# Designed miniproteins, single chains, continued (5), part 75

Each design is a single chain, and the fold is of that chain. pLDDT is the mean over its residues in the fold that is shown.

## One batch from the design tools (miniprotein)

Design m18600
Fold by ESMFold2-Fast:
Structure m18600 (fold): chain A 55 residues (1-55)
Amino acid sequence: APLVLEVTSDAQQAALGALATDHVARYRAAKSPEERAQVEAELRRGLADIAAQTA
């Protein structure tokens, strides 16, 4: 289960949605392995930032 102690706030859900939308757009625009790796790194960082807001 993704929720243990606290429910995800509306702001965090909005941030997740924005991150997902940005990731799809950036991934589609990525034309090299380096750009793809950067897009994946940005997604991981964004997810970690949102998780830190909850913790």
Scores: mean pLDDT 72

Design m18601
Fold by ESMFold2-Fast:
Structure m18601 (fold): chain A 70 residues (1-70)
Amino acid sequence: AAEKQAKIEELQSKADELQKERDEFLKRATEEAEKNRDKGPFEVTDEAVAKTRALRAKIKALEAQAAAIA
């Protein structure tokens, strides 16, 4: 039904937004690491790694919910 399709699209849109946030975060972190490669120690914080992992888990959960409705 159209109602279920709308819900799937809503969940997929949320997953896409979180994926964009994750991709932008990783791209920025990679660019900063590359720029500072020869300038001394560069460390990715454990908090930044945890945030990236949490976003991926949320994306998978939303995708699983959409698949369960379909």
Scores: mean pLDDT 72

Design m18602
Fold by ESMFold2-Fast:
Structure m18602 (fold): chain A 95 residues (1-95)
Amino acid sequence: MSMSEEQQKKAVEIMEKIIEKLKAEKNLPDEEVEEALKNLEKLREEGLTETQINGFAMLLVKLKLYEEAKELVPEEVVERAKKLLEAVENGEIPE
């Protein structure tokens, strides 16, 4: 489904806060933080899709940042992403 302009703005704001928090806690290298912020600025100008938000939430799940991921997507999506990543790590899904 297409997101409303208000939902897109809120999602970008949440993602920016998460990236800044990860930088402050040194959970991400400065280079990755800078790249993520530049990409987020482009998404803000071009319009953010639900797929892109889900992609960012998946990255957070991979980093074991489940609470932050739940701010962007429903808990069910986070749990599904976690299960998918565990299946890939265990070799159950080839790619």
Scores: mean pLDDT 70

Design m18603
Fold by ESMFold2-Fast:
Formats: sequence, structure tokens, C-alpha cells
Structure m18603 (fold): chain A 79 residues (1-79)
Amino acid sequence: PAEAEAFNERVVELALENIEEIAKRLGLSPSTVRRIIRNVLAGVGTPEEQLLFREIKKVVLELNPELLEEAERVLRALL
């Protein structure tokens, strides 16, 4: 659904704006976080990078609690 795609795009935009904080919370370098996002979005992410991308999205939601209502709507649309 378009709502899930729009939500994912918004999460990615916020991740790119908060790379240093995400890197700090995950114990990664900012360059590693940027690489993971690029590789996953380009469809060439490794299984490990796919799992780390999921953790990046969790940190974005923790940093942006206003997205919780949007995440709930997307989850309801997928269930």
C-alpha cells in the first residue's frame, strides 16, 4: 500500500538527518550507517545489513515518537 511506502520514505529521510545519533546508539560509525542505508535502498544489502537497517528504523522511531501513530496506522493496514 502507498501509505507503507510513504512511511518508509519518511523514516529513511529522518534516518539520514540523524545519522550521527543512530550511529552512537547502535555502536557503529556514521559512515557505516550511511553505507547500510544506501546498500539496502539500492537492493544490494547483505542479510546482515538488512537486519541492521531494521535496527536503524527502530532508532528513528525512538527519536521521533510522533511517528508511533503513523506506524500504528501502517501496521493496521498490513494486518
Scores: mean pLDDT 78

Design m18604
Fold by ESMFold2-Fast:
Structure m18604 (fold): chain A 82 residues (1-82)
Amino acid sequence: SKLEEAEKLIEEKRYEEALKLLKPLIDDSDEDVVRRAMLLIEKIAEEEPELARPVIEEELKKTTNPVAKKGLETILKKLDEM
């Protein structure tokens, strides 16, 4: 799955490629997929906050999914507290 591919990319520290793979999953019709994508984006943000921040800000402006919106807002708030 794309989630498993993204996890492997994160383990390899290929964070830009992982973010590119995760972006289309933010608006997925399966809320479990969205929730798991949020967890992986949070992992990337913890390791490379400056890389993740602009992607999170862009997707937060674009998403209409309530689960994704809350997840992205939570990650962005954590980045602001670092």
Scores: mean pLDDT 84

Design m18605
Fold by ESMFold2-Fast:
Structure m18605 (fold): chain A 53 residues (1-53)
Amino acid sequence: SIVDEAFLRGASDEAIEKAKELGYIPKDTKTPPLNRFVGYRFSIKQLEEIVKS
């Protein structure tokens, strides 16, 4: 959805770095497209959990 894409594009550096460390997205990616997160079974809710942790 538009909201999902906006969140991924607006995700904090902290969330992106944690996602890279956990292997959800490639380490060379700063703001990956939504389909990459789906491929890694990564969702907006998981992004929020990573940021909170």
Scores: mean pLDDT 52

Design m18606
Fold by ESMFold2-Fast:
Structure m18606 (fold): chain A 112 residues (1-112)
Amino acid sequence: SKLRLEAEILLGVAQLLLAVNKTLKEIDPELALKALEYATEAARLFREAGDPEGVREAAEVALEALKLIVEDKNTPKEILEKAKKLARETGEVAREMGHDELADEILQLAES
């Protein structure tokens, strides 16, 4: 499926951006947001492809990127707001595909 291939590429990019951010002396909230954006898009594409395992992997990466954004006291308000919106979308996708516990964790953090 073209959708699944696109989702796998976006997930790979999200994972790379997340890994790079973790090696920095200070977390880059813009890189974390980009990782979250790519992971959220991957989750949507995996849902459309009917791939619940792909959705789980993408949602886990999205949660990790969201944690970096929320835990950094220096995160700009605009980035935090956009991240919380993407997190709500990702949480909904995860729930639709049967990942209720992961969805709950993402949504709780999005409301904090």
Scores: mean pLDDT 89

Design m18607
Fold by ESMFold2-Fast:
Structure m18607 (fold): chain A 64 residues (1-64)
Amino acid sequence: SSMLKKKKQERIKEIEEKYKAGEISKAQKDELLKYLEYEEQNDVTGATGARLRYIGIEIDEELK
């Protein structure tokens, strides 16, 4: 729906701004953007996979 598309665009902007502010890495940004794509497609498995990869990157970066 148009409402879901608008909500997705706002979330993409938030993710891009977090990346510009240095709050997240490029790898984390890429996984968050993939999550939004899977969510729009109602691909629960794909969305779950993207979230798990995001968590793994966050842990790895915290150790560096």
Scores: mean pLDDT 74

Design m18608
Fold by ESMFold2-Fast:
Structure m18608 (fold): chain A 76 residues (1-76)
Amino acid sequence: SQSVQQLQAQAKAAEAAGDYLTAGRIYEQLGRMLESQGQLEQASQAYFQGARSYEKAGDLQRSQQLRQRGLQLQQQ
């Protein structure tokens, strides 16, 4: 979908700019959107990307939360 493509592009732009907190938030939003569309494997991947971005931003709590959510989706 166009919305998914736009969020992916925005997340990559934020990463390229070194804005890992913004990248983490966008990947988290992308994960939620993909999850709502039933695209669970892609949602899991987006959550793992968000977790990595939050880790680089120093937000270890949100990183752990997104990693946990990504793993939960893989059990379905």
Scores: mean pLDDT 88

Design m18609
Fold by ESMFold2-Fast:
Structure m18609 (fold): chain A 58 residues (1-58)
Amino acid sequence: SMQARLDRLLALLDRLSDVYPMTQEQKDALIAEIKRNPDMTEQELVDKVVEAFDKQVS
């Protein structure tokens, strides 16, 4: 179901945010993007989290 996919992506984001610390603004933006696109793959989410973290430390 769409809700189960969304819940899984949000849970993955929470786990990734423990490894790749990011601002609350960046995390909120990713949450909003997941809610707009629950068909997002796990790899796509990982790539977005890494990019957000890299931009913060640059």
Scores: mean pLDDT 80

Design m18610
Fold by ESMFold2-Fast:
Structure m18610 (fold): chain A 70 residues (1-70)
Amino acid sequence: AMADRLTDEQILDIAEGKRPASLAERAAAVVKAAETGILTDEQRNRLFDVDGDGTVDDAELEALRAAYAA
């Protein structure tokens, strides 16, 4: 699975914007972060904020779920 290919360090880098990530990689990082608890709520919200506008809506969450399932 894509989540199994990301290290905790890579997930942190994606959450902090230090590493570019595809929607699928971002979705995998969200799933793994939920399992391991390595991210703060603030960092997790940054992963969900796909368009970078500071707002997480249901459409962005659904897009991330779809990308992870693909």
Scores: mean pLDDT 66

Design m18611
Fold by ESMFold2-Fast:
Structure m18611 (fold): chain A 58 residues (1-58)
Amino acid sequence: SDAEKAGAGAAKLGGEEAGKKAGEYARQHNSVKAQEAGATGGPGAAAAGGMGGRESEE
């Protein structure tokens, strides 16, 4: 779940744009959270999915 961790970190550091890119990356490498967030189509929505994964793995 490094992709989810990267998504969460990118969203915090780079904001919406970084979160969007990280969401795309996580979407390709993860299905559950990234795909769900990506389907929403919101900037940062995919990053939110990544954050959820990070919390679960903490």
Scores: mean pLDDT 54

Design m18612
Fold by ESMFold2-Fast:
Structure m18612 (fold): chain A 67 residues (1-67)
Amino acid sequence: MEEKKKEAREEMEKRAIELAKTKDLDAAVLEVSQFVEELAAKLGLSPEQKKEVRDEALKTLEEKYKA
């Protein structure tokens, strides 16, 4: 149960860091949202878990763009 959320968080953090290096902020935010939906479907995350994973990934993006 918690293991699926941890795996999703780790994958999304890695993805967000990669996107921050290669995309502008708007494009990276859009792709993060799409990948969170895909991971949630694949791993069977609850809506609450999906929100937590997305919020953390977006925070990682913002920190990378703010220097």
Scores: mean pLDDT 78

Design m18613
Fold by ESMFold2-Fast:
Structure m18613 (fold): chain A 74 residues (1-74)
Amino acid sequence: SSFDRRNALLDEFFARVQEVSEESKRNNLSLEELSKRIEEAAKELIDERKATPTETEMLNNIVKWMNEELKKAA
């Protein structure tokens, strides 16, 4: 179903973000580099899963929100 596809996409995206977060802690990445890695994770997932325009907009909105929250935490 479309819900199953969306949930799978979100689960995969958050798993990749978690991996990026762990890499950031290990390698002491800058805020700019961390933001770039999160954006790349979304872009790679969009390409790999051939995401629809709606799914692409959803992931890009989540990326924007996450990057805004990171700036507040810094």
Scores: mean pLDDT 84

Design m18614
Fold by ESMFold2-Fast:
Structure m18614 (fold): chain A 69 residues (1-69)
Amino acid sequence: EELKKNAELQKKVSEAVKRTIDALLAAGRLEEAQRLLDKFTEMVKKGITPENAEELLAEADRELARVAA
């Protein structure tokens, strides 16, 4: 059950980060895209937790909203 919740959280973060990076690259925001990718890579290396996953999801959503506006 806890393992299932953790796997779902990892999947959600991965999808959100990928969509935001794709949108940033399409908008020519290379620095933001690279920064987000680097942060995600570091989180994967150190392990994804609910707290750091929520922070990264919020950051990805804000960047995506900025590009879409």
Scores: mean pLDDT 78

Design m18615
Fold by ESMFold2-Fast:
Structure m18615 (fold): chain A 78 residues (1-78)
Amino acid sequence: SNSERLSDLVDRAYEGKATLEELTEMLRLVVEHLRRAGKSDDQIRTAVENLGRTFLAQGVDEKDVDEAVEIVFREIAR
């Protein structure tokens, strides 16, 4: 399920092993969840930025986090 995949991706990110592709997939799952919950595009962008900052604080590679966030921001359609 998407929930099981998200849990796996979160564990890999906290281990410092997440790839750019895995970070992007994780952020896409979060965007889908928040959109289904009726959050606005601005609220979704804020949540993605906050999650990116959390991964940076956990030692995930800054370039990969920044690129994953930018990919997902382009996909939010603004």
Scores: mean pLDDT 80

Design m18616
Fold by ESMFold2-Fast:
Structure m18616 (fold): chain A 93 residues (1-93)
Amino acid sequence: MEKEEKLLEEIRKLLRDVFGMTDQQVDEFIEFLKKNYTLEELEKIVRGLKALQRIIDDPVAALEALTPEEKEAIDLFNKVFQEFREKRLEKQK
């Protein structure tokens, strides 16, 4: 729980900084992550978000230096975020 809370706090900050998400959107996404993902998966999500932040800060250098693990982490985050958006859309119908 303590390690999980630190990872969730880091994800919260990255979602604001990278995607400009509102407090409400961040809180909903964090609750989704807590219910559906393990500590190991949360660590990978943090890695993916940090890799995305590096691409935003310096796209050329970051794209040349991305590791296979970082690319997989970005792909995982994209899938997780798409799943979250689909579940939100279902609840609003």
Scores: mean pLDDT 77

Design m18617
Fold by ESMFold2-Fast:
Structure m18617 (fold): chain A 65 residues (1-65)
Amino acid sequence: MDVEKAEEMNRNGESLRNQGKYQEAIEEYRKALELEPGDVMSQANLAFSLELLGKTDEMAKVRAS
């Protein structure tokens, strides 16, 4: 298993998330899970990033309503 690579993908995802790039962050967390499917950190970060992406979509629609 590639624990170090999964951790690097998680860190890349965290950096992207902090930049507001939630979709790109989600892709990095998915890559980490492809390397380490049981990585709880990647699972938690993926779930959190999906929640942030959904919230961003909701905010974008507020002005359209």
Scores: mean pLDDT 74

Design m18618
Fold by ESMFold2-Fast:
Structure m18618 (fold): chain A 62 residues (1-62)
Amino acid sequence: GPAEEARAAAGLTGTDGGAAGAAGGQENLKFHNEKGALDAARAGIDGASPEEAGRAGRAGMA
């Protein structure tokens, strides 16, 4: 679905993705919210920290 596509786009395909988007995307996918996952993945692609990516995703869900 869209959340899985966002994860793949952010390079979150590895178990140890190392990208900020990996942590943010995982957190937001737990809530099954596609917009939150997309916003977290985007932040990760932009080089945000895992904390920033998670925050961006949560803001997107609101």
Scores: mean pLDDT 54

Design m18619
Fold by ESMFold2-Fast:
Structure m18619 (fold): chain A 80 residues (1-80)
Amino acid sequence: MEKIIEETIKTVLEETKDLSDEEVREIIIETLEWLKEKYPEFREKIDEVIKKVEDPSLSKEERIELAVKLLAEIQLELQK
């Protein structure tokens, strides 16, 4: 479980190595919007994280960590 999420983070970090903070923000938002459509039961939680990710004062790493934490929480709930 956590290993899959960690591999996803690593892939995102490697793919975003040469990308700007704004490009990383866009990728994260697109991923979260897709997740919101797939799991509408988590829509409110996902929207809260999207709003946080849109904050221009956050670093690239902080945005990635927010998305990762959300994905972990959703995956845990889906397995219960």
Scores: mean pLDDT 76

Design m18620
Fold by ESMFold2-Fast:
Structure m18620 (fold): chain A 83 residues (1-83)
Amino acid sequence: SREELEKRGEEIQKRARELRERAKQIISNPMELTKILMRIMAVESDVYIALRLAEKGNYDLAEEQLKKAEQGLKDIEKTIEQL
């Protein structure tokens, strides 16, 4: 449903914000920090696109876009854990 997609988007956005703050605290190299922040912005963009697709009733495409955002966030989290 649209409400379920919106809630998932909000959860991803919250995790992205927490991850951004974490990255700023632990990554001392400015170039590496910039790369991580750009990847987080891509996740936020994917959520934005998903929510707009859901507004138009394109639920299948919105679901795919949210999955992409969730995978992107998971990959970033793993990258930060390895630092």
Scores: mean pLDDT 88

Design m18621
Fold by ESMFold2-Fast:
Structure m18621 (fold): chain A 95 residues (1-95)
Amino acid sequence: SKKQQLKEAALELVEAKKEAEELEKKVKEDKISKEEAEKKAKEIVERAEKALETITAIFESTLGPLSEEQRAILSKLPNEIKEKVAKLLKELEES
C-alpha cells in the first residue's frame, strides 16, 4: 500500500539521520578512517535521496504536482543530512 511505502520511506530518513549522527560521533572521536567515512557518507546520502524520491512520488500520485514550497518542506531533512555528512568529510580532509 502507499501508506506502507510512505512509512518505510520515512523510517529510512530517520535511520539516515541516526547514521549521520553516529558518523559525526566517530569523526569527532577519531574512530573512523577517511575511506570508511566517505563510504558511509555516500550510503547515507543515497538512502536519504531515495527516501525523498519515494515520498515525493507518493504525495504527487495522490495530490498532483507539488508546489515549490511543498517540495522545500519535504527536502528539508534530506538536505540537513547531506549538509551534515559533507561538513564531516571536509573536517576529515582538514585534519
Scores: mean pLDDT 85

Design m18622
Fold by ESMFold2-Fast:
Structure m18622 (fold): chain A 87 residues (1-87)
Amino acid sequence: SALLEELKAELERSLETLTEFILQMAKDENLSVERAVALLESAVALLKEDLRREMERLGVSEEDKEELIAFLDRLGREAARRLREEL
């Protein structure tokens, strides 16, 4: 659906911005990889909570909710991998 694709695009933009911010901060302040990943995981948990509220407000189907949560989890894992590789 158009709504599903729009929400996925918003999640991709949010995760890219977040990942770049954490990478820059970690390099500038010599944060450990473990600390950088923990900051990312905390931020992803907040995004997941916001996403759940938005999906309820928009009346998203159960199947699309599961797909969006799985998509966010995948983006979070990819971001954590990038932090581990670049730090």
Scores: mean pLDDT 88

Design m18623
Fold by ESMFold2-Fast:
Order: structure tokens, then C-alpha cells, then sequence
Structure m18623 (fold): chain A 71 residues (1-71)
């Protein structure tokens, strides 16, 4: 429905806003953790996450929105 399309666009815009803050990577992989570092580059945002499974680095491509988790 058109309602679902509008909601999806709003969610995408909200997710893009998180590239300048915290939280996007946690939701993307379903991992609960604490963001301890944020580094904003021209094309990427790098987040350092401390989780019960260990420390992860999340790299977010600002152009594509792709998220990569590395231990």
C-alpha cells in the first residue's frame, strides 16, 4: 500500500540520519551493544561497538548504506 511505501521511505531517511550518530549498525545485525566510538569520514562512518559477544567495528558506506561488521 502507499502507506507502507511512505513508512519505508521515512524509515530509510531516519536510518540515514543515524549515519551521523549511533544505533544504525546495532539494528542492522540484531546485535545489542554500546557504541564507544564514532568516526565520520567523507564516504564512511565507522562505529566501535562493545557487545556481550565482543568488540566489533561497524563500517557504514554513506553512499550505498551498506553495513559491514568486523570483530
Amino acid sequence: SSQAAEEARRAAAERNGQLQGNGLALHTFGVSGVVTGVEVGKDTVTLTLETPLGTFTATIDRRSGAVTLSP
Scores: mean pLDDT 62

Design m18624
Fold by ESMFold2-Fast:
Structure m18624 (fold): chain A 68 residues (1-68)
Amino acid sequence: MSIAESVVEMVSKLPSDPAAARRGIANLVALMLAEGVSEETLEETIRLIGEVDPERAAMFREVLEEAR
């Protein structure tokens, strides 16, 4: 399984509470950036999340831009 697929699965299992979901997404974004994941992989991750949950894909993008 790719890192993108693993992150998508983890995002899908985050709590429905928006604050808890945002904290989970922030941890995943921090992990991907620390591992030096490429921009292409980050964009693919957001795209795959958006196929399942567009709101969480938007949250992931917001957190990613804040972390840069």
Scores: mean pLDDT 82

Design m18625
Fold by ESMFold2-Fast:
Formats: sequence, C-alpha cells, structure tokens
Structure m18625 (fold): chain A 80 residues (1-80)
Amino acid sequence: SEEEVARLEKELADLEILRNMYQIALGAQQFVLEQNPDNKELQAQLQADIARTQAWIDELNSRIEKVRKELEEARKKLEE
C-alpha cells in the first residue's frame, strides 16, 4: 500500500540521516588522527573511537539494506 511505502521511506530517510551524522563524525576523527601522527596517546584514543564509529555505521548499513529490500518489495506490490 502507499501508506506502507510512505512508512518505509520515512524509516529509510531517518536511518540515512543518522548514518550521515556518524560518517561526518568518522571523517572528523580521521582528519584529527591524520593531523597528529606524532601524538601516540591521541592516536590510540582516536583509533578506538574510529573503530566504535565504524561499528555503528556497519550496523546502520545492515538496517538500511534490510529496509531498502522491504521498500522495494512494498513498491512492487503497489505496482501490481
């Protein structure tokens, strides 16, 4: 139904916004890491933060792909 499609589109949009926020955070963390190659303590802390942020992005990517598949199936039903 159109209502089912609209709900899935909103869920997908919300997840993509959250993923984009984490990707911005990841880029900022990577930039600071690259600007501070001689600071071993900061390097270790940022590498841990980067790994955590990447794990969150990976989880969101998994959810996004699942919602995209559900949305494709819902759109197919609407076109039938």
Scores: mean pLDDT 88

Design m18626
Fold by ESMFold2-Fast:
Structure m18626 (fold): chain A 58 residues (1-58)
Amino acid sequence: DAAGLEEAERRGLAHLPDIRAVNEIRRLRPEWSPAEIGAAIAAARAAGLSVADLAAAL
C-alpha cells in the first residue's frame, strides 16, 4: 500500500549517511576487504557507535 511504500522510502533515505560513511571508510582504508569493513561496522554498532564514528576513528 502507499503507506508501506512511503515507509520503505524513508528507510532507504535514512541509510544515505551510512552509505556515505562506508564509502569514506573504503577511501581511507582501500586495503580492507568488504568482509573486513562489514565486520568492523558490526563491531562498532555492537559497541553503540555509528558508521560515521567508525569512519572518524579510522
Scores: mean pLDDT 70

Design m18627
Fold by ESMFold2-Fast:
Structure m18627 (fold): chain A 67 residues (1-67)
Amino acid sequence: MKKVTLTYEDGNTFEVEVRDGRAEAPEFLKPGDRVTGKTEDGTEVRGRVVLEDGKLVIVLSEVPPPP
């Protein structure tokens, strides 16, 4: 599991535990919302909030460093 600090578009920051590129979304997020952040190792991530099985989930993608 990776811990990631995410920032919502309004500037609020929160920490989530990521499993298989997914994390539970806090209740203030809505489906379709975007988040950005960094992993513990400093890798940039971007996320989308989706609804899965009645739960808000953030689907995260790592931004690879430039070659």
Scores: mean pLDDT 75

Design m18628
Fold by ESMFold2-Fast:
Structure m18628 (fold): chain A 84 residues (1-84)
Amino acid sequence: KKFEEIQKEAVKDFERARKDLEAATGASPEAQEKLREAYKKFVEAGKEIVKATSDEEFDQAVENYRKAKEEYDKAVEELRKSLQ
C-alpha cells in the first residue's frame, strides 16, 4: 500500500524530470550533463524502491530516493540560474 504510493510518486517525478531535461537544451553542456547525472541517480533510486523485498530494504531505498530527489531538484535550480 505505502509501497504503491511511493512508486506512483516516483513515476510522476520522473515524468516531470524528463520535461526539465528537455527544457535544458538551451543550457551550457556542463549544466545539462550535471542535470542528466542527477536524473540518472534519481531514476536508479526509484528503481531500488520497486526492487525492495523487506521493510529494511524499502526504508533504505525510500531514504536514498528522497536524497536523490533533493539532489535532482538542486540541479534543476542551478540549471535555471544558468539560463539567465
Scores: mean pLDDT 73

Design m18629
Fold by ESMFold2-Fast:
Structure m18629 (fold): chain A 101 residues (1-101)
Amino acid sequence: MKPPSRVVRGERPLNPIDGEEEVLFAGTWDSPEDKEKILKELEKALREAFARGYDEFEVQAYNSKGELVLRGRATDLDEAIELLREAVNKGDSVVVRARRK
């Protein structure tokens, strides 16, 4: 992915230590077919976020009762994708966040 030409410009706080968090996805699925489609979109979003310089990912999965059934963090793309697959398999909804320094 092409890096933004303005990433170091002073229009943002000059605090490179301040963490930046972005919600990549938050959604639910009603059928196994939709589940597979959403999983592919989430994998793509993770790869694109990693290419943008995000290096920490958090995945949370919830069951149909709204109870947290899986929570994990990964600092590697492959680990994040595995975590995502487990979340989608165990839950009925998922939230994926990306963070960077």
Scores: mean pLDDT 69

Design m18630
Fold by ESMFold2-Fast:
Structure m18630 (fold): chain A 59 residues (1-59)
Amino acid sequence: SAALRRAGEAAARAAAEGDVAAALSGTHEVYKLGGDGPALLEAARAGDAEAVRRAAEQS
């Protein structure tokens, strides 16, 4: 879903900026939105925005 993709991208963006607290909060939002893709959650947690985008497209 678009909401899952946006939440994951926001989490990845925060992680890339070195804001661990914001990245963790964003990952929690992805989880609350029913993200069933382990790849999407792991990509968001790792701060890999491109991997998040790719995983969201495959979902």
Scores: mean pLDDT 68

Design m18631
Fold by ESMFold2-Fast:
Structure m18631 (fold): chain A 95 residues (1-95)
Amino acid sequence: SPARLVFEKLYELAKKNNYKITIDELVRLMLELREGELKNLSDEQILRALGTALVALKKLYPNLKILLGDKDITEEFLSQLKPDEAEVERLLAEH
C-alpha cells in the first residue's frame, strides 16, 4: 500500500524529531518518494497516500505536530487532507 509506505517513513521521521514534523520535511519526503518508490503513482494518488498516512499517524500519536516555521498548523493542515478512511482503519489495526 502506498499509504503504508508513507506511514512508515513519516513514523521514522516523527520518532527522530520528538513527534514534530515541519512542512519542509514533508515536502522533501514526498519529493523523494515521488522520484523513487512512488514514481508510478499520479500526484492525486500520492497526496491521498500522504493524507491517509498523516491522519493515521495523528490518531496513533495525538502529540504529533505539523509546523510551518515556528507555527503549529497541525489542525489547519490535517483538515485539508482527504484520507482513504478504510486504509486509515487498516493502518490503525496493524499497530
Scores: mean pLDDT 86

Design m18632
Fold by ESMFold2-Fast:
Structure m18632 (fold): chain A 65 residues (1-65)
Amino acid sequence: MPKYKVVAKSDEEARLYAGIILHEARKLFPEDEETIARLEELRREGTVEALEEAVKLMEESDRKA
């Protein structure tokens, strides 16, 4: 079951939520440098599509833990 539910209405809102996701990832998976680096890239892209990919990465990392 998906643990994270994040829906953005605009690219501006997606950037805000991507920042929150990155902050949570650093707290939950501080040793997963690859996932954190990818989340930083997605936050810089700042689109709704990038946010959806970030949510999927968070779920995948949580499943592996």
Scores: mean pLDDT 74

Design m18633
Fold by ESMFold2-Fast:
Structure m18633 (fold): chain A 62 residues (1-62)
Amino acid sequence: LSLAEASRLSGVSRSTLRRALAAVREHGLDDEQLAVLLTILLGRPLSAEEFAAVRAYIRAHL
């Protein structure tokens, strides 16, 4: 899953996706911690489909 495709599918900006990936790499965040981080960065919770796209992108790049 490319950065552009993950951004399109999740509605999350490419810069926010890069920040989330960096946080997971640096701090070893689990799925629950990642969901909380994304909610803070976006000011809203993600849908299950939006979160699945972000998670797929991050897992592909770990």
Scores: mean pLDDT 84

Design m18634
Fold by ESMFold2-Fast:
Structure m18634 (fold): chain A 70 residues (1-70)
Amino acid sequence: MSDLERARKLLEEGARLMREGRELLKDPSKVIEGVGLVLRGMGLRVEAGLLARKAGDEELAEKALSGEIV
């Protein structure tokens, strides 16, 4: 698996976790679980961005590291 292939996979996983976490945040009883998923997804996206930048894919790095962090 290349660094770019790994970065894309981590970006996809991170985006899915953040989406699921935000969905859980709508339910007051699931706030802790939702926050946990969002934070995990953010971590995967940061890792993906760093791998993409190392591989020279600035566009993928910007996509992973840009304003969807919050």
Scores: mean pLDDT 78

Design m18635
Fold by ESMFold2-Fast:
Structure m18635 (fold): chain A 49 residues (1-49)
Amino acid sequence: MEAEKIKSFEEAYQALLDELRARGDTKAAERIENNRKYIEDIKKGKPLK
């Protein structure tokens, strides 16, 4: 597992989400969160449609 690289990416990613939420762009933040989960699932080899 590439834990250190993933951690660094997650920190930058969280900063982006924090900015969007601070602006009241909850819809955009939700979209990005869904995309992140999708990408993580692919990395773990989960069966996706």
Scores: mean pLDDT 69

Design m18636
Fold by ESMFold2-Fast:
Structure m18636 (fold): chain A 92 residues (1-92)
Amino acid sequence: DKLVEKYKELVEKAEKAEKEGKYEEALKYLEEAKRVLEELIAAAPSSGVRGALVETTYKLGEVYEKLGKLEKAKELKEKARKEVREAQEKAK
């Protein structure tokens, strides 16, 4: 799936940018990755795609925090944490 490959490349680019301290670039790649995942879940919803969307949302929160946008970061992280906990409890 072309969208799945694009998602993987965007996440790798975001992680590289974050390691280099380029948080604005990391933000751009993560926002694009989230958009790709939203297209994937709309077309063919799966637990794997939902999990990736939640993880990407949390990473966006971390990058917003690094950029000093604390309120946006808190909102994204809290939403992602709740969804991760609920998914992990169901997986047992």
Scores: mean pLDDT 79

